# Designed miniproteins, single chains, continued (5), part 51

Each design is a single chain, and the fold is of that chain. pLDDT is the mean over its residues in the fold that is shown.

## One batch from the design tools (miniprotein)

Design m17760
Fold by ESMFold2-Fast:
Structure m17760 (fold): chain A 79 residues (1-79)
Amino acid sequence: AENELNSKLDKVVDDDSISFVRNTLLGDYGGAVSSGQDTISQMQSLKPSLTPDQQAILNGRISRITSRRDHLLDLLKQQ
């Protein structure tokens, strides 16, 4: 169900956000990028079993993590 999928995706995003905060507080931007990329890969693997509506929800979550990863990569290029 959509609500059950959203709950599961919220947990994945929350776990990733905790790792992001931890790594950025330690100045480990490379670790934060790596963690984000792993999370994106995990979410991408869910796509084949999802309905179009569920894929739209998943794509939204992936987009958020991708934007954050790209921002961290930009910060790494400036160092």
Scores: mean pLDDT 73

Design m17761
Fold by ESMFold2-Fast:
Structure m17761 (fold): chain A 68 residues (1-68)
Amino acid sequence: SSAERANRILRLASEMTRQGLSPEETRREALRRGLSEEEAERVARANAALQEHGIVAPDLRAYPPEPS
């Protein structure tokens, strides 16, 4: 179903975000894994949203230190 596909895309986005991939890197990785260009774009957008809203635990190595 479309809901299951959307859930799968969000799961992949969450996993790639946790690994410290940028939205652009996430899109490229999704394409490498055999997802369509449309699906890869959706994964990348989900990754960007997760990073902006802090839904995924921060990886200290992936993020620059906060400006003091």
Scores: mean pLDDT 72

Design m17762
Fold by ESMFold2-Fast:
Structure m17762 (fold): chain A 89 residues (1-89)
Amino acid sequence: HMTEEEIKEFIESLKKFLEAVKNGDVDITPELIEKIRNYILKHLDDFTKEQIEEVIKLLREFKEANRDKLTPEQQAAIDELIKILEEKL
């Protein structure tokens, strides 16, 4: 479905996005978190195990860095996504 290059570009974009949110350059919205979740889930079979591990690490770091900005529902959505990714490993 997705090429290896497209997945690498997605992960790099995700890293930049999460860093921008952490630094306060981008606001966190429920819609943004849902879009990221839906994109990852839609393309889950195209990720390598190493890429899945990288995404899990990024999501965990993001949740920890933004605990004060995330609603309980947003935190639960991130935890559920991490669980799905871990089950894929």
Scores: mean pLDDT 78

Design m17763
Fold by ESMFold2-Fast:
Structure m17763 (fold): chain A 97 residues (1-97)
Amino acid sequence: EIKKLLEEAIEHLELALKEKDPAKRKKHLAEAIQNLVKAIVLIENGEEVTEEDLKLIEKAIELLEELIELYRKEGDDHSVEALEAVLKKLKEVKEKL
């Protein structure tokens, strides 16, 4: 379950990075964030995290950092703040593994 949520989140983060239309990018981000939040909740509830899941978490962190830099360059402070909140939480769950 965690693996599928992380894989779906990564797919949407990668699509968001390639998308030049701001509205379509935000739709991909919303899907990615929803899947990441679901994965975080499962991890916090004590679901087992595999080595494969950990690698997916690390990939999601990298993609989130790239998106934060993209939105920062565009001057979208609201999107930067929202993505930094998700990134912080994802890093916190990783450190507890």
Scores: mean pLDDT 85

Design m17764
Fold by ESMFold2-Fast:
Structure m17764 (fold): chain A 107 residues (1-107)
Amino acid sequence: MSLEERLDEVERRYQEALDAGDWDAFKEAVNELIKLLEEAVERGDRDMVLRATSLLLGVYQEAVRRGEEELARKILDTLRKIASHPLTAGDPAVRQALAEAERLLAA
């Protein structure tokens, strides 16, 4: 299965988990999304890094909205790690996603 197909499947799974109210399934899908983002960074696949980062920001917003502080912190730490990685450091889209995530936490 391609990285793109795996990202499509993870997005489908966390959306179904949210619709079903299955928070454990949602957390499992988010953990897989984090692993796919790390794989995309190691591959130097910028398109997949940007896509996975956008999806991760979306699930971060949901975690913050639900008061899921531990999950929100884990996602924010992942975004900080990616924004500091040599292959993604200085990428405007990655930096913008981190800035948006930090703003939501501060509000």
Scores: mean pLDDT 81

Design m17765
Fold by ESMFold2-Fast:
Structure m17765 (fold): chain A 87 residues (1-87)
Amino acid sequence: MVVLDPSLSRREQFAAQLLVHAIREARERNLSDEEIERVLEAVLRYAHESLGLSEEQLRRAVAYVQTHVDERTARLMRRALERFLAE
């Protein structure tokens, strides 16, 4: 379970939890880095379109999660965010 950061809004906290859950599931399924990146991009899209998070709010949620995962996973998350924002 991700420790909730009081600086994050409830929606940002929920998005962070979804990202951590997606990483855990993807790693348990032994997905490739490219597949994990695509899963994370889909979670970010859901958070933007369905939860109404702005680009800045997504950046905050991603930054928070990056401090709670390994460096390889943090790098994949940065790439997923950059790819999502480039659309």
Scores: mean pLDDT 79

Design m17766
Fold by ESMFold2-Fast:
Structure m17766 (fold): chain A 65 residues (1-65)
Amino acid sequence: DLKKKIEEYAKEIAKALAEGDFDKARQLSLEAMKYIVNISKSEEEFLKLLKLYSELTTKEIKKLT
């Protein structure tokens, strides 16, 4: 499930940021972007998944602050 994988990345990135581990947050962000690029079948799907990733990551960060 694409949404579940993106949500898992969002949670791990938010946790790394909350812990002050910016190196881990950077690595996880790159892995999440690589995943989204590789799974996207069209530009429209890519933009939709990118928006979902941004919204979920922001939501998880706000939960920890």
Scores: mean pLDDT 84

Design m17767
Fold by ESMFold2-Fast:
Structure m17767 (fold): chain A 84 residues (1-84)
Amino acid sequence: SLEEAEEKFVELLFKYSEEEGVPKSIVIEFLEALRLHLANLSDEERKEFLEKLIKEIEEVRGNKKKLEELLVKKTLELGGEVTL
């Protein structure tokens, strides 16, 4: 289900962020922006968007700075606010 896929994505993001020591505030700000953006998409568009995000996050896994930069960039692109 879509809800299960979103829950798994959130779990994966927190896992990778915790492994790298990314501040929880950055993760929360990103997830808030993501949630609002996904609310305006169809189920098919949400699935495609999440699959692309997972790939982008996995590409920066193991690098704290790149993961933080990716989350900040995505938050701003989604119209969210970032506390730097």
Scores: mean pLDDT 79

Design m17768
Fold by ESMFold2-Fast:
Structure m17768 (fold): chain A 87 residues (1-87)
Amino acid sequence: SSEEKLNEAKQMGLALIDYLYKKKLISKTKKEKLVNHIKNIKDYSDKTAGILDMYLYLEKNPVVKKARKIFLTSKNLEDFQKRLSKL
């Protein structure tokens, strides 16, 4: 359903934010701001234009660029987490 797709997209976004924070690529304040944005999205479409994608598009760090590609090209949450864990 569209609700299930939205919830999976939000879970993928939250997993990406957690990964970036654990790798010290974003600050605690930035993490909290991005988490709040993801939680409040009502129309988070399947990997299309979102706040998180726009943020990552402008990033120069190679690890963040790879994480963004994984986020955009993963089929579901499980595929995303598996691929992200190998980064």
Scores: mean pLDDT 75

Design m17769
Fold by ESMFold2-Fast:
Structure m17769 (fold): chain A 80 residues (1-80)
Amino acid sequence: MVLEATFNARDTAAAEAFVAKIGELEGMVKLKVEVTTKNGTGVGEAEMTGKEAAEAVRAAARSVQDLGLDATLKVTVEQL
C-alpha cells in the first residue's frame, strides 16, 4: 500500500490528518519526505515503522513552521 500527500508545512490540519493515517500502518514502511522552498528542494528517505514515520513527518512540518519558512511537504509512505 502507498500513501501520498502534498501540503503546506503551515497547514497543521492537513499534516495531522496524514500523520494519523501513517500511524495506523503496521510493520515496516519506506518514508520519503520532499521539502520544497523558494531556494530548492531537500529530500530524505528511510525505512522505519509506521509510528516512527508519523513522528518524523510531524517533526519535519513543525521544524519548518518554527523556522517561519514557506514550504511544501510532499510525503510518500510505502508499506513494506
Scores: mean pLDDT 83

Design m17770
Fold by ESMFold2-Fast:
Structure m17770 (fold): chain A 99 residues (1-99)
Amino acid sequence: SELEREIALLESLDLDEIIKLLEEEIKRLKEEGAPESLIEEAELVLELVKRLKAGEITPREMVEALWLRRATRVLAEDPSVRPLVEELARRLGLPVPPA
């Protein structure tokens, strides 16, 4: 499945290098005056990668957290897509965001 491939990819990554690149990117986004929503998304990814490296979360839990955030945002922008989001979550074995 695609989710299993994403989890395997996360397990193969150099998390120290990713943390460094994300910190540099966040600094650049802030200096360039990027939208707060983009900075917040990047900071969430950084926090999840740091927690993954510390062994506080699994790769699956990281994917689930990112999915929930994105799905919640999509549903806030267009609630009519909820049946499609629920079907995708069911097919991927991911949690359904609250209403």
Scores: mean pLDDT 80

Design m17771
Fold by ESMFold2-Fast:
Structure m17771 (fold): chain A 55 residues (1-55)
Amino acid sequence: MPSVKEIEDRLVRLLIEAAERDPALYEQMIELIRQMRREGASIEEIYERAAALAA
């Protein structure tokens, strides 16, 4: 399993790729991350949901 730092790095890369290719997807991902952080979700759970949205 990747470390928390590795998951954070992957999430940042995913956000950068979305921002460059699909601004609408980037906005959806940012809103999802904000909502999940307010709900106390783990970084792993946040990454899984963001990656699924980007697929």
Scores: mean pLDDT 80

Design m17772
Fold by ESMFold2-Fast:
Structure m17772 (fold): chain A 71 residues (1-71)
Amino acid sequence: MLPAFVRERLLDIIRRAEEGADKEAVVKEVDALIDFLRKLGASEESLKTVEEVRKALEKGDLERAREVVEK
């Protein structure tokens, strides 16, 4: 399960994408979050979950991105 602050950040990013935020900017924000989490020593499971969200956002699949965060 994702830490609460990561989950809330990802949901904020997804909501902004749903509201028409630039796709490339949104994906870049998730990339920055992944880099930050790696530096903090986050678990491989947490990193994999955030990477799945990134992949969904890159494809424009906002429903999938939300499902991955809410699992």
Scores: mean pLDDT 82

Design m17773
Fold by ESMFold2-Fast:
Structure m17773 (fold): chain A 81 residues (1-81)
Amino acid sequence: MVEITEEMVERAREEMLKILPDPRLTLEVARRILELSAEDLLEKFSEVTGEQVVLTAVAAVYQLKNGIKSPLVERIGELLE
């Protein structure tokens, strides 16, 4: 399984804040978004890299900002309530 590192969390949060400058995007929330993104990827693929998880998480936040709906985006939206 892909291990979510502190470096991945910090990098993902920095990129997410550029897209959605929301004070609710804490390091803890960014970690949870990465965990949800890893879960989504592991349902579809047997092998997943940390880079794929970061890119998926950032893309999902971009989709959330632009009103694009998916199961992953809906779960992420709930974290920001």
Scores: mean pLDDT 84

Design m17774
Fold by ESMFold2-Fast:
Structure m17774 (fold): chain A 61 residues (1-61)
Amino acid sequence: MLDEEEARRLANAAKAVGDLGLASAEATEQAVKHALEGDEEAALKALGPRGAKAARQLMSL
């Protein structure tokens, strides 16, 4: 499970992925929810393959 800072970073990355149109609003909302719960795998799965890749890249910034 993610710590609090990593959960926040993933949630922010998921929001950015949604803003870029790489995931639907619904998928983005589910990903943010899972990220804040500390579930990295569920959050990335919710974003789909393209969204998950983009989120991982954004988290490395």
Scores: mean pLDDT 81

Design m17775
Fold by ESMFold2-Fast:
Structure m17775 (fold): chain A 94 residues (1-94)
Amino acid sequence: SDEEVERETERALETARELAEQGDFEAMRLVLLTHLQELVDRKVPLEVLERAAERFLELMEELARRHDTPEARAQLEAFRRAVETMLRRARAEE
C-alpha cells in the first residue's frame, strides 16, 4: 500500500540518519539502496521510486556536507551512481 511504502521509506531515512551519526556512511548507503531495490522488486510506480530516490539523495548530500569527510563523500558518489543506474533501468522498463 502507499501508506506502507511511505512508512518503510520514513524508517529507512531514520535508520540512515542514525548510522550517519555513528559515522557509518557505508551502512547508511546500503540501507538506502536496499530499500530502493525492494521498491523495484515490488514493482512500485516509477514516480514512487523516483520520489524515494530523490529524498535519499537529498539526505546523503546534506549529511556528507555536514560531516565533510572523504568517506562520506565517497559513499555519496557511490550512492549517486547506483541510483542513476537503478533509475535508468526502471525508466527503460516503463
Scores: mean pLDDT 85

Design m17776
Fold by ESMFold2-Fast:
Structure m17776 (fold): chain A 79 residues (1-79)
Amino acid sequence: LIEEAERVRKEAKELVEKDPENEEAKKALEEAEKVLRDIRFLEEHEGSLPADTVEGTRAELQERIDKVKKKVKELKEKM
């Protein structure tokens, strides 16, 4: 989860560096950074949360990563 999120953030950052005027690339980077932050927060606190809550939150974060990953892929194809 965290490794995939870090990879997606890095790819989004590369898109912003190639086209600093691209607002969609900037939004993708911002969302990737937010997801990565939320993943790190979950990992820091998972020991004090119910297992069901941790699993549900991981699934939600995975969906958010998948959305950013799809957006980054679409931007690469159009750039």
Scores: mean pLDDT 78

Design m17777
Fold by ESMFold2-Fast:
Structure m17777 (fold): chain A 94 residues (1-94)
Amino acid sequence: EDDIEEGLAFLEGLGAAARGDKERLTQVVERAHSLGPRHARAALIGALTAANLFYKWGEKEEAAEIYRWVAEQAERLGFPDLAEEARKKAEEAA
């Protein structure tokens, strides 16, 4: 089981998104993708989680930017379900 590596990908994605570090976030997702689709998905879910927290705390513009980024990356990497969720949340945050 890759549970630990998947968990680390999630935490790295969450941390990079929470800091607003788009360059680091892109690097985290690309590295996770090189490890496998489960790792890439975990990193994107981490970023999505950070966006959900920003939205909950009233930082809707920041949340919308992260949601749009996650939607684009999820579609590119073959996660249409995650892309659709992120798009809907981006519209709600706008």
Scores: mean pLDDT 85

Design m17778
Fold by ESMFold2-Fast:
Structure m17778 (fold): chain A 80 residues (1-80)
Amino acid sequence: GMTVKESEFTTETSTGPTRVKMKIKEYDDGSREIEVTVTNARETVELRIKQEGNRVRIEQTVRDRDGRVLSRRESETTLR
């Protein structure tokens, strides 16, 4: 099965108010996925984090205010 936890908040930054949405998915095998969307007046940053054991994969997509993809990058790290 899968457990889903969601949270939203707004924080103040030097560029103005920023809205953050977070969704955490936990699977029965102990793996988890975290989806974070950060939105401000100029752009949206979407982060997807997948954890399996001590391995973490991160995918980042940046979109402009019109929804066009400006950049996409992926990285992998190991928890210490």
Scores: mean pLDDT 77

Design m17779
Fold by ESMFold2-Fast:
Structure m17779 (fold): chain A 90 residues (1-90)
Amino acid sequence: EEVEEIKRLAENMKALVDADPALTPEQKAAINTALDRLIESAEKGDKEGVIKAANELIDIVNEARTDDVDHQVSLAIIIIGAAVTILAAK
């Protein structure tokens, strides 16, 4: 159940993002938008869309990590983004 696995990972990330006090409202919105695109692509069976959304998520998190003070969730998002990309490629 690759689609359900991707959705579960994305929903878990939304919870972590919402709970992170180090992320700004703008950063939370950008990450949540990328996660929404990832869920939508997974629901459609669009592997290319899932990979693209996962890469966009990784880029957003890498920029947020560089511009802000220590983010615990940033590493989790990067790891989950990579895992989602691997699952989509399977």
Scores: mean pLDDT 67

Design m17780
Fold by ESMFold2-Fast:
Structure m17780 (fold): chain A 95 residues (1-95)
Amino acid sequence: EPVPLEEIRASYPKLGEEAAKVLEKQGMDELAELVREYGRLMAEVLTLPEDVRREAFEALREIIREAIAEGATLEDAPAVLRRLIDVLRAAIARA
């Protein structure tokens, strides 16, 4: 049985905030801000129509796949997250 979409949506900002706090403790302030933004935008995308959400998630998977294939490190994480954020913003603007 599918978990209620509202519960899934609420989990993204919480996970983003928890991850951001860990990153801030390590002095990774830029990455922390990007992770918070990603969590907020992901929660918003989950309110969009199914087709829009599906297209956005397919684009996110492709970006992640490319980053992994290129051997992306933690140093590359801010650039990868900005690309993911751009996909989420485009999906929201399209809706």
Scores: mean pLDDT 80

Design m17781
Fold by ESMFold2-Fast:
Structure m17781 (fold): chain A 79 residues (1-79)
Amino acid sequence: MSLEEQAELVAALYRAIAEAAKAGKVDTKTQTIPVSLAAEIAARILGISKSEVAKLADENNEVKVDDLLNMALEYLEKR
């Protein structure tokens, strides 16, 4: 995958997270989003399986934004 393609996918991921934050779906105290939303964003933009994203979920079915971003970067680097 080219650097330009990686940059575009990362930009799309950040835009999706920003839209979720604008919709009040990001917990600003914990920096988390619902696992269902994280899985949908990752599957749609990056093609990461929903089951892989579900592994990031805490006891409240929330995913840390930083964990989602790190998974995305690792996934793109391995391609």
Scores: mean pLDDT 80

Design m17782
Fold by ESMFold2-Fast:
Structure m17782 (fold): chain A 97 residues (1-97)
Amino acid sequence: MAEELKKEFEELIEEMRRIGDAGVEGIRLSHPSAVDQILAATEKRLEELYKRALEAAEKLKSIDEELGEKMEQKARETYEEEVGRMKAAAEERKAAA
């Protein structure tokens, strides 16, 4: 059970990173006028994955509280890092107009 939850969690983290990478690239390749729309759409997708990762971490806390807490922290850090990267790319792209 714990290994299944860990696998689910790691796959969600990996998908969040993929979405972040795609979002940054999409922003860089878009016209400045499209940046906010791409940012909003990608951030929504990241939010959905982040919520699922938090659910997996919470379930894991019932089995291993320390591991579940570490997973919650990793999910939060990954979400913040990816959103931050996309926002930075959006600001740079708008400035380059």
Scores: mean pLDDT 85

Design m17783
Fold by ESMFold2-Fast:
Structure m17783 (fold): chain A 106 residues (1-106)
Amino acid sequence: AEGRPPVAPTSNGSTNTGATEEEVRDYLIDLLTEAGVATPEEVRKLIENEDYDRLAELAIQAADRYKAAGQVEKALGILTTAISLLSDKSPEATAKLGEKVRELAR
């Protein structure tokens, strides 16, 4: 990971705040839906029901699909987006996502 500048999350600007929580949520829904692992309604229900373990599993499944398609950048993007959304809500789900990021970074 040494020698590459940090890529800002999908916000235009040098602020440390990045996207709003709603923008992060919408982006995660779009990535999961594009990967074909869930519908927007299913993802929203998982967030409202605080079913973060299941949400993390869907993010991992989507990342595996993106990796299989050669889209490693999108795979990392979905995992980091899910971590950003879940880090304050579920340490366990965040840990599972972090392990998947490490596998993809190899």
Scores: mean pLDDT 76

Design m17784
Fold by ESMFold2-Fast:
Structure m17784 (fold): chain A 80 residues (1-80)
Amino acid sequence: EKAEIERLVAEAEELADALARKVEEERAEELAKEFGLSLEEVRKLLREGAERAKAMARQAAEEKGAEGAREVKELLEEQL
């Protein structure tokens, strides 16, 4: 059980980083224009967002075990 939870959290963390990189590569200029931000500010927000997503996966795992970690992983997969 614990090994499965750790694996699901690690997978969610990897997806959070992948999502942030994808958004940076594909949409950073669009987001900068949309929100009146610099590219550096967009990159910082995306990095912070990835860290928040990782924290969310860990919190969900703590509260709901494997099911919680899986829910966060699935949410991140849907955004990719």
Scores: mean pLDDT 83

Design m17785
Fold by ESMFold2-Fast:
Structure m17785 (fold): chain A 71 residues (1-71)
Amino acid sequence: SSQQYLDQGMQYLRQGDYQQAIQYFQQSIQLSTDPQVRYRSLRLLSRAYGQLGDYDSARRYLDRADRVRRG
Protein backbone atom coordinates (compact mmCIF):
# COMPACT_ATOMS: atom_id res chain seq x y z
CA SER A 1 0.00 0.00 0.00
CA SER A 2 1.01 3.66 -0.30
CA GLN A 3 1.27 3.86 3.52
CA GLN A 4 3.71 0.91 3.56
CA TYR A 5 5.94 2.66 0.99
CA LEU A 6 5.81 5.84 3.10
CA ASP A 7 6.78 3.88 6.26
CA GLN A 8 9.68 2.08 4.52
CA GLY A 9 10.89 5.37 3.02
CA MET A 10 10.97 6.87 6.52
CA GLN A 11 13.15 3.95 7.70
CA TYR A 12 15.64 4.60 4.86
CA LEU A 13 15.61 8.32 5.68
CA ARG A 14 16.47 7.51 9.34
CA GLN A 15 19.39 5.34 8.14
CA GLY A 16 20.73 8.15 5.91
CA ASP A 17 19.95 6.17 2.74
CA TYR A 18 18.44 9.17 0.98
CA GLN A 19 18.36 7.62 -2.52
CA GLN A 20 16.32 4.63 -1.28
CA ALA A 21 14.09 6.97 0.75
CA ILE A 22 13.37 9.02 -2.41
CA GLN A 23 12.38 5.89 -4.39
CA TYR A 24 9.97 4.72 -1.68
CA PHE A 25 8.40 8.17 -1.22
CA GLN A 26 7.92 8.46 -5.01
CA GLN A 27 6.15 5.06 -5.01
CA SER A 28 3.96 6.20 -2.08
CA ILE A 29 2.88 9.27 -4.10
CA GLN A 30 2.23 7.23 -7.28
CA LEU A 31 -0.05 4.79 -5.42
CA SER A 32 -1.85 7.22 -3.09
CA THR A 33 -5.05 9.19 -3.55
CA ASP A 34 -5.06 10.06 0.20
CA PRO A 35 -4.15 13.77 0.56
CA GLN A 36 -2.53 13.19 3.99
CA VAL A 37 -0.26 10.40 2.69
CA ARG A 38 0.57 12.47 -0.43
CA TYR A 39 1.35 15.55 1.68
CA ARG A 40 3.60 13.62 4.08
CA SER A 41 5.40 11.82 1.22
CA LEU A 42 6.05 15.12 -0.63
CA ARG A 43 7.38 16.78 2.55
CA LEU A 44 9.70 13.81 3.17
CA LEU A 45 10.85 13.82 -0.48
CA SER A 46 11.80 17.49 0.00
CA ARG A 47 13.73 16.58 3.17
CA ALA A 48 15.60 13.72 1.44
CA TYR A 49 16.59 15.91 -1.55
CA GLY A 50 17.72 18.63 0.88
CA GLN A 51 19.98 16.11 2.65
CA LEU A 52 21.54 15.28 -0.75
CA GLY A 53 22.14 19.01 -1.42
CA ASP A 54 19.57 19.11 -4.25
CA TYR A 55 17.87 22.26 -3.02
CA ASP A 56 16.01 22.92 -6.29
CA SER A 57 14.22 19.55 -6.02
CA ALA A 58 13.67 20.08 -2.27
CA ARG A 59 11.93 23.42 -2.93
CA ARG A 60 9.80 22.00 -5.79
CA TYR A 61 8.55 19.16 -3.55
CA LEU A 62 7.75 21.60 -0.73
CA ASP A 63 5.71 23.66 -3.22
CA ARG A 64 3.86 20.52 -4.34
CA ALA A 65 3.19 19.54 -0.71
CA ASP A 66 1.70 22.96 0.04
CA ARG A 67 -0.61 22.67 -3.00
CA VAL A 68 -1.84 19.21 -1.87
CA ARG A 69 -2.51 20.56 1.65
CA ARG A 70 -4.40 23.62 0.33
CA GLY A 71 -6.35 21.75 -2.42
Scores: mean pLDDT 88

Design m17786
Fold by ESMFold2-Fast:
Structure m17786 (fold): chain A 89 residues (1-89)
Amino acid sequence: SELEAYERMLRVFEKSNSPLAKEMAKIIQEAIESGDFEKGRKNLEKLIESYAKTVEEKLKAQGKEEAGKRLAERIKKVLKELIDMYLAG
């Protein structure tokens, strides 16, 4: 079930001390509490896009614009694939 998938994903991200993982865990927790898994999915995707943009902007400020773009695209792909693996979509 979607609830069981979100609960499994929450347990994984709650164990991480990463700031990104903590923000993801918060969104997952809100989805579980509301039962609005479609909104939860959209909020996770928005967080990933925002994180990737922040990484790209930081690298651009360091004169590494091309590397920043490549890393941002990789971050989006890897994290979206991870979410898809847990949520089966």
Scores: mean pLDDT 84

Design m17787
Fold by ESMFold2-Fast:
Structure m17787 (fold): chain A 84 residues (1-84)
Amino acid sequence: GKLAEEVEREVEEAMLLIHGAATARGLKAITPDSKLEIEVGEDGKTATVTIDGVTATATGAENAFAAIEAAVEKVAAKMGLPVD
């Protein structure tokens, strides 16, 4: 369905950004081999992201992409990465 296709694209984009940030900073917490799991809620405005066992959830976003982005920022903050 449309939501699944949008989520798949957003997952790929988020993974590329995370790997790029890790490479630029020499971080070991997020690598190309890091496990990235993304789950979007049925409302299309909630996302739960897990990176190497670190989980965060974002709710009340404008769309699935915004929810995933917010959840990734929360995971990054928990891992000591910049959230901008």
Scores: mean pLDDT 64

Design m17788
Fold by ESMFold2-Fast:
Structure m17788 (fold): chain A 90 residues (1-90)
Amino acid sequence: ADYKVTVTDAQGQPVAGAELKVVPGGNTATTDGKGEATLPLLIGTGVLLTVSKDGKTIAQGMFTATDKAQTVTLKGKDGLELKAQIVPTS
């Protein structure tokens, strides 16, 4: 299934131009100006989502893909936290 992933910072501002990667599978997508990207995931699959900028991982978090919208906290170095809203689209 396809999932819309929206990445925001601690202030709710979109994180644009970031590379999203999910493992297992290794699918990648880059966030647009709204912090949104689409990633294919299997329902019931546990995944690690990483967010990178300029080739460096800035934050990551684990979740299981479901048939419902969910928000995942992504944690980085020095107390950085991002939010990923994961919404099934099809």
Scores: mean pLDDT 82

Design m17789
Fold by ESMFold2-Fast:
Structure m17789 (fold): chain A 85 residues (1-85)
Amino acid sequence: MLEEAIAELTKAAREAGLSEETIKKAVEALKLMEELKKQGATEELQKVLAELAKRHENADIDDPEANAAIIEELLRRLKELKEKL
């Protein structure tokens, strides 16, 4: 369930030292991903996620600043994808 995924993401992000502002953006991105999946944009969504993962493959996952930048880029790309649909 989306609600359960949001709860797990929020807990993991807080344990990782992310700010409340970054956590809010991560939750917004997660909700937007589910909306895009319901609209049939699953392939486009997978491409965005694959490109993001490749670009940040050398990112330090223990760095809250790096994680915040990744979350902001994800949210921006998801909003662009929704606007294109």
Scores: mean pLDDT 76

Design m17790
Fold by ESMFold2-Fast:
Structure m17790 (fold): chain A 94 residues (1-94)
Amino acid sequence: MEELKKEFEELKKELLELLKKLGVPQEDIDRVDKLLEEFLKTASEEQLKEGVKILKNAVETLKKLLEDKSASEADKQNMARILIADIEKWKEEV
């Protein structure tokens, strides 16, 4: 459990930093941070394992977006916002 919480917190920090680099508004970043923090407080071990997988995929997607020289900044921001919406929807379902 403690190792999963630590991994989740490290992935959350990386996710939030990537969202900031992509130009996502601070209000949206703060909303995601609070949502993920609430998840950490209530999540079972199985939910944390799923959450870690979701955050790993999100971080990987955002890293690829940052490195994509063919995408416009607007396209990158829109894709980041879609990812945030997907995370928010997932949190509502757990």
Scores: mean pLDDT 82

Design m17791
Fold by ESMFold2-Fast:
Structure m17791 (fold): chain A 93 residues (1-93)
Amino acid sequence: EIPEEAKELLRRLGELYRASREEAFAWLEKEFGIKLSDDPVLAEFQAQLLLHSYLTKQRAPSEKEIEEAYEKAVKEEGEEEFEKARKEVEAEL
């Protein structure tokens, strides 16, 4: 059910993500024409939304759609979950 273009995109992202998180984010920004947040937790969330939208709808979401989805997720899951995710990301660095 995953288009061949999406499979190639995921393969390249996987390689870049293992090499450098910054390079993976730069690639996503270039590919989708969207500036990711300087906040690493928000940037991870934005990257997941971009990939999910590409796989399910074969289009990049707008910056507004990303912002609205993030605000909804924060409201539903609470700031504590995002703070916990941030600590886990920082521990891996």
Scores: mean pLDDT 59

Design m17792
Fold by ESMFold2-Fast:
Structure m17792 (fold): chain A 88 residues (1-88)
Amino acid sequence: MKKLSDEEVAKRKAFIEEMEPNLSPEAKAQIEKFKARLEAELDEGTAERSYLEFQITVLYEENPAEKLREVAEKYGDKETLAMLEALG
């Protein structure tokens, strides 16, 4: 798995921040539980990368793929676009 640069992580965070209001309360609770578990088991940088990937997976489950691609393209998040292609 390619390690994301700080710039790539920032673009992914911007994408997630715009899309986060489109998550159900149940999905947000699931993400928080997963984040807490990762932070207990992994170093801070690895935990952050892993829960950001999980947030994208949950967004993909609850939202049309076309909408996710459009917002990721808006932020130039090429790594998220590649992940969405792998999920579809």
Scores: mean pLDDT 79

Design m17793
Fold by ESMFold2-Fast:
Structure m17793 (fold): chain A 66 residues (1-66)
Amino acid sequence: EKEKKIAELRAFFGNPSSLTDEDLEEIIKMLEEGYPLEIALYRVELKHTPKEQRPYLEERIKWLEE
């Protein structure tokens, strides 16, 4: 079940090396909680983003969430 969803989502993004199975699980969880895919992707990206670039992504997430 979870493995299948992870595999489908990984294939959808073209098997990116930057996204771990844990990252994909977190995206799936956020989607199930009602978050848009774009917000879920930015939140996962934020975890791997240097401190200097985080405010830019946080602003984008906030704007998308309203």
Scores: mean pLDDT 71

